# Designed miniproteins, single chains, continued (6), part 10

Each design is a single chain, and the fold is of that chain. pLDDT is the mean over its residues in the fold that is shown.

## One batch from the design tools (miniprotein)

Design m20343
Fold by ESMFold2-Fast:
Structure m20343 (fold): chain A 61 residues (1-61)
Amino acid sequence: MIPKGLEEAIAALERGVAASPDPQAQEEARKYLEKARENAKKGDTEKAFQYLVEAGRALER
């Protein structure tokens, strides 16, 4: 149901969140990952990828 590429991207960002030393970055990225997962379940691949970009951006701070 979730495209393999999207599933792999979500898993990679989940590992990034776990490895982050910044609790605020973890909290923000986790919120975006939650939104990405919900949109992926709905079949909204475009919004799911957009939220993954925001999660990655939060971790780069």
Scores: mean pLDDT 78

Design m20344
Fold by ESMFold2-Fast:
Order: structure tokens, then sequence, then C-alpha cells
Structure m20344 (fold): chain A 60 residues (1-60)
């Protein structure tokens, strides 16, 4: 439905903004591999959360 498409688009925009912020932090910490690894784990958690939310919207 048009409402579901709008919700998915809004979710995708929020997801992209959060990923971009984490990517900037990753690049900022080039000299700290451990912090980069932690940021990568945060990115993976964010992807999983957003995928689950998208699935819930589609299932409704």
Amino acid sequence: TPEEVKKLKELAEEFKKKLDELTKKYLENKDDSKKQEEIMKEMEKLKEEMSKKAEEIEAS
C-alpha cells in the first residue's frame, strides 16, 4: 500500500543517516583498529534492527 511504501522509505532514510554517521566515526578512528571493530559491530546491529523493522512493516 502507499502507506507501507512511505514507512519503508522513511525507515530507509533514517537507516542511511545512521550508517553514514557510523561510517564517519569509523574513518575518524583509522589509528584505532579496536574502535573500528566496535563501530563495525554497531553497524551490523543497526542493519539487523532495520531489517527486522522493515519485515514487520511488510508483514502488516
Scores: mean pLDDT 80

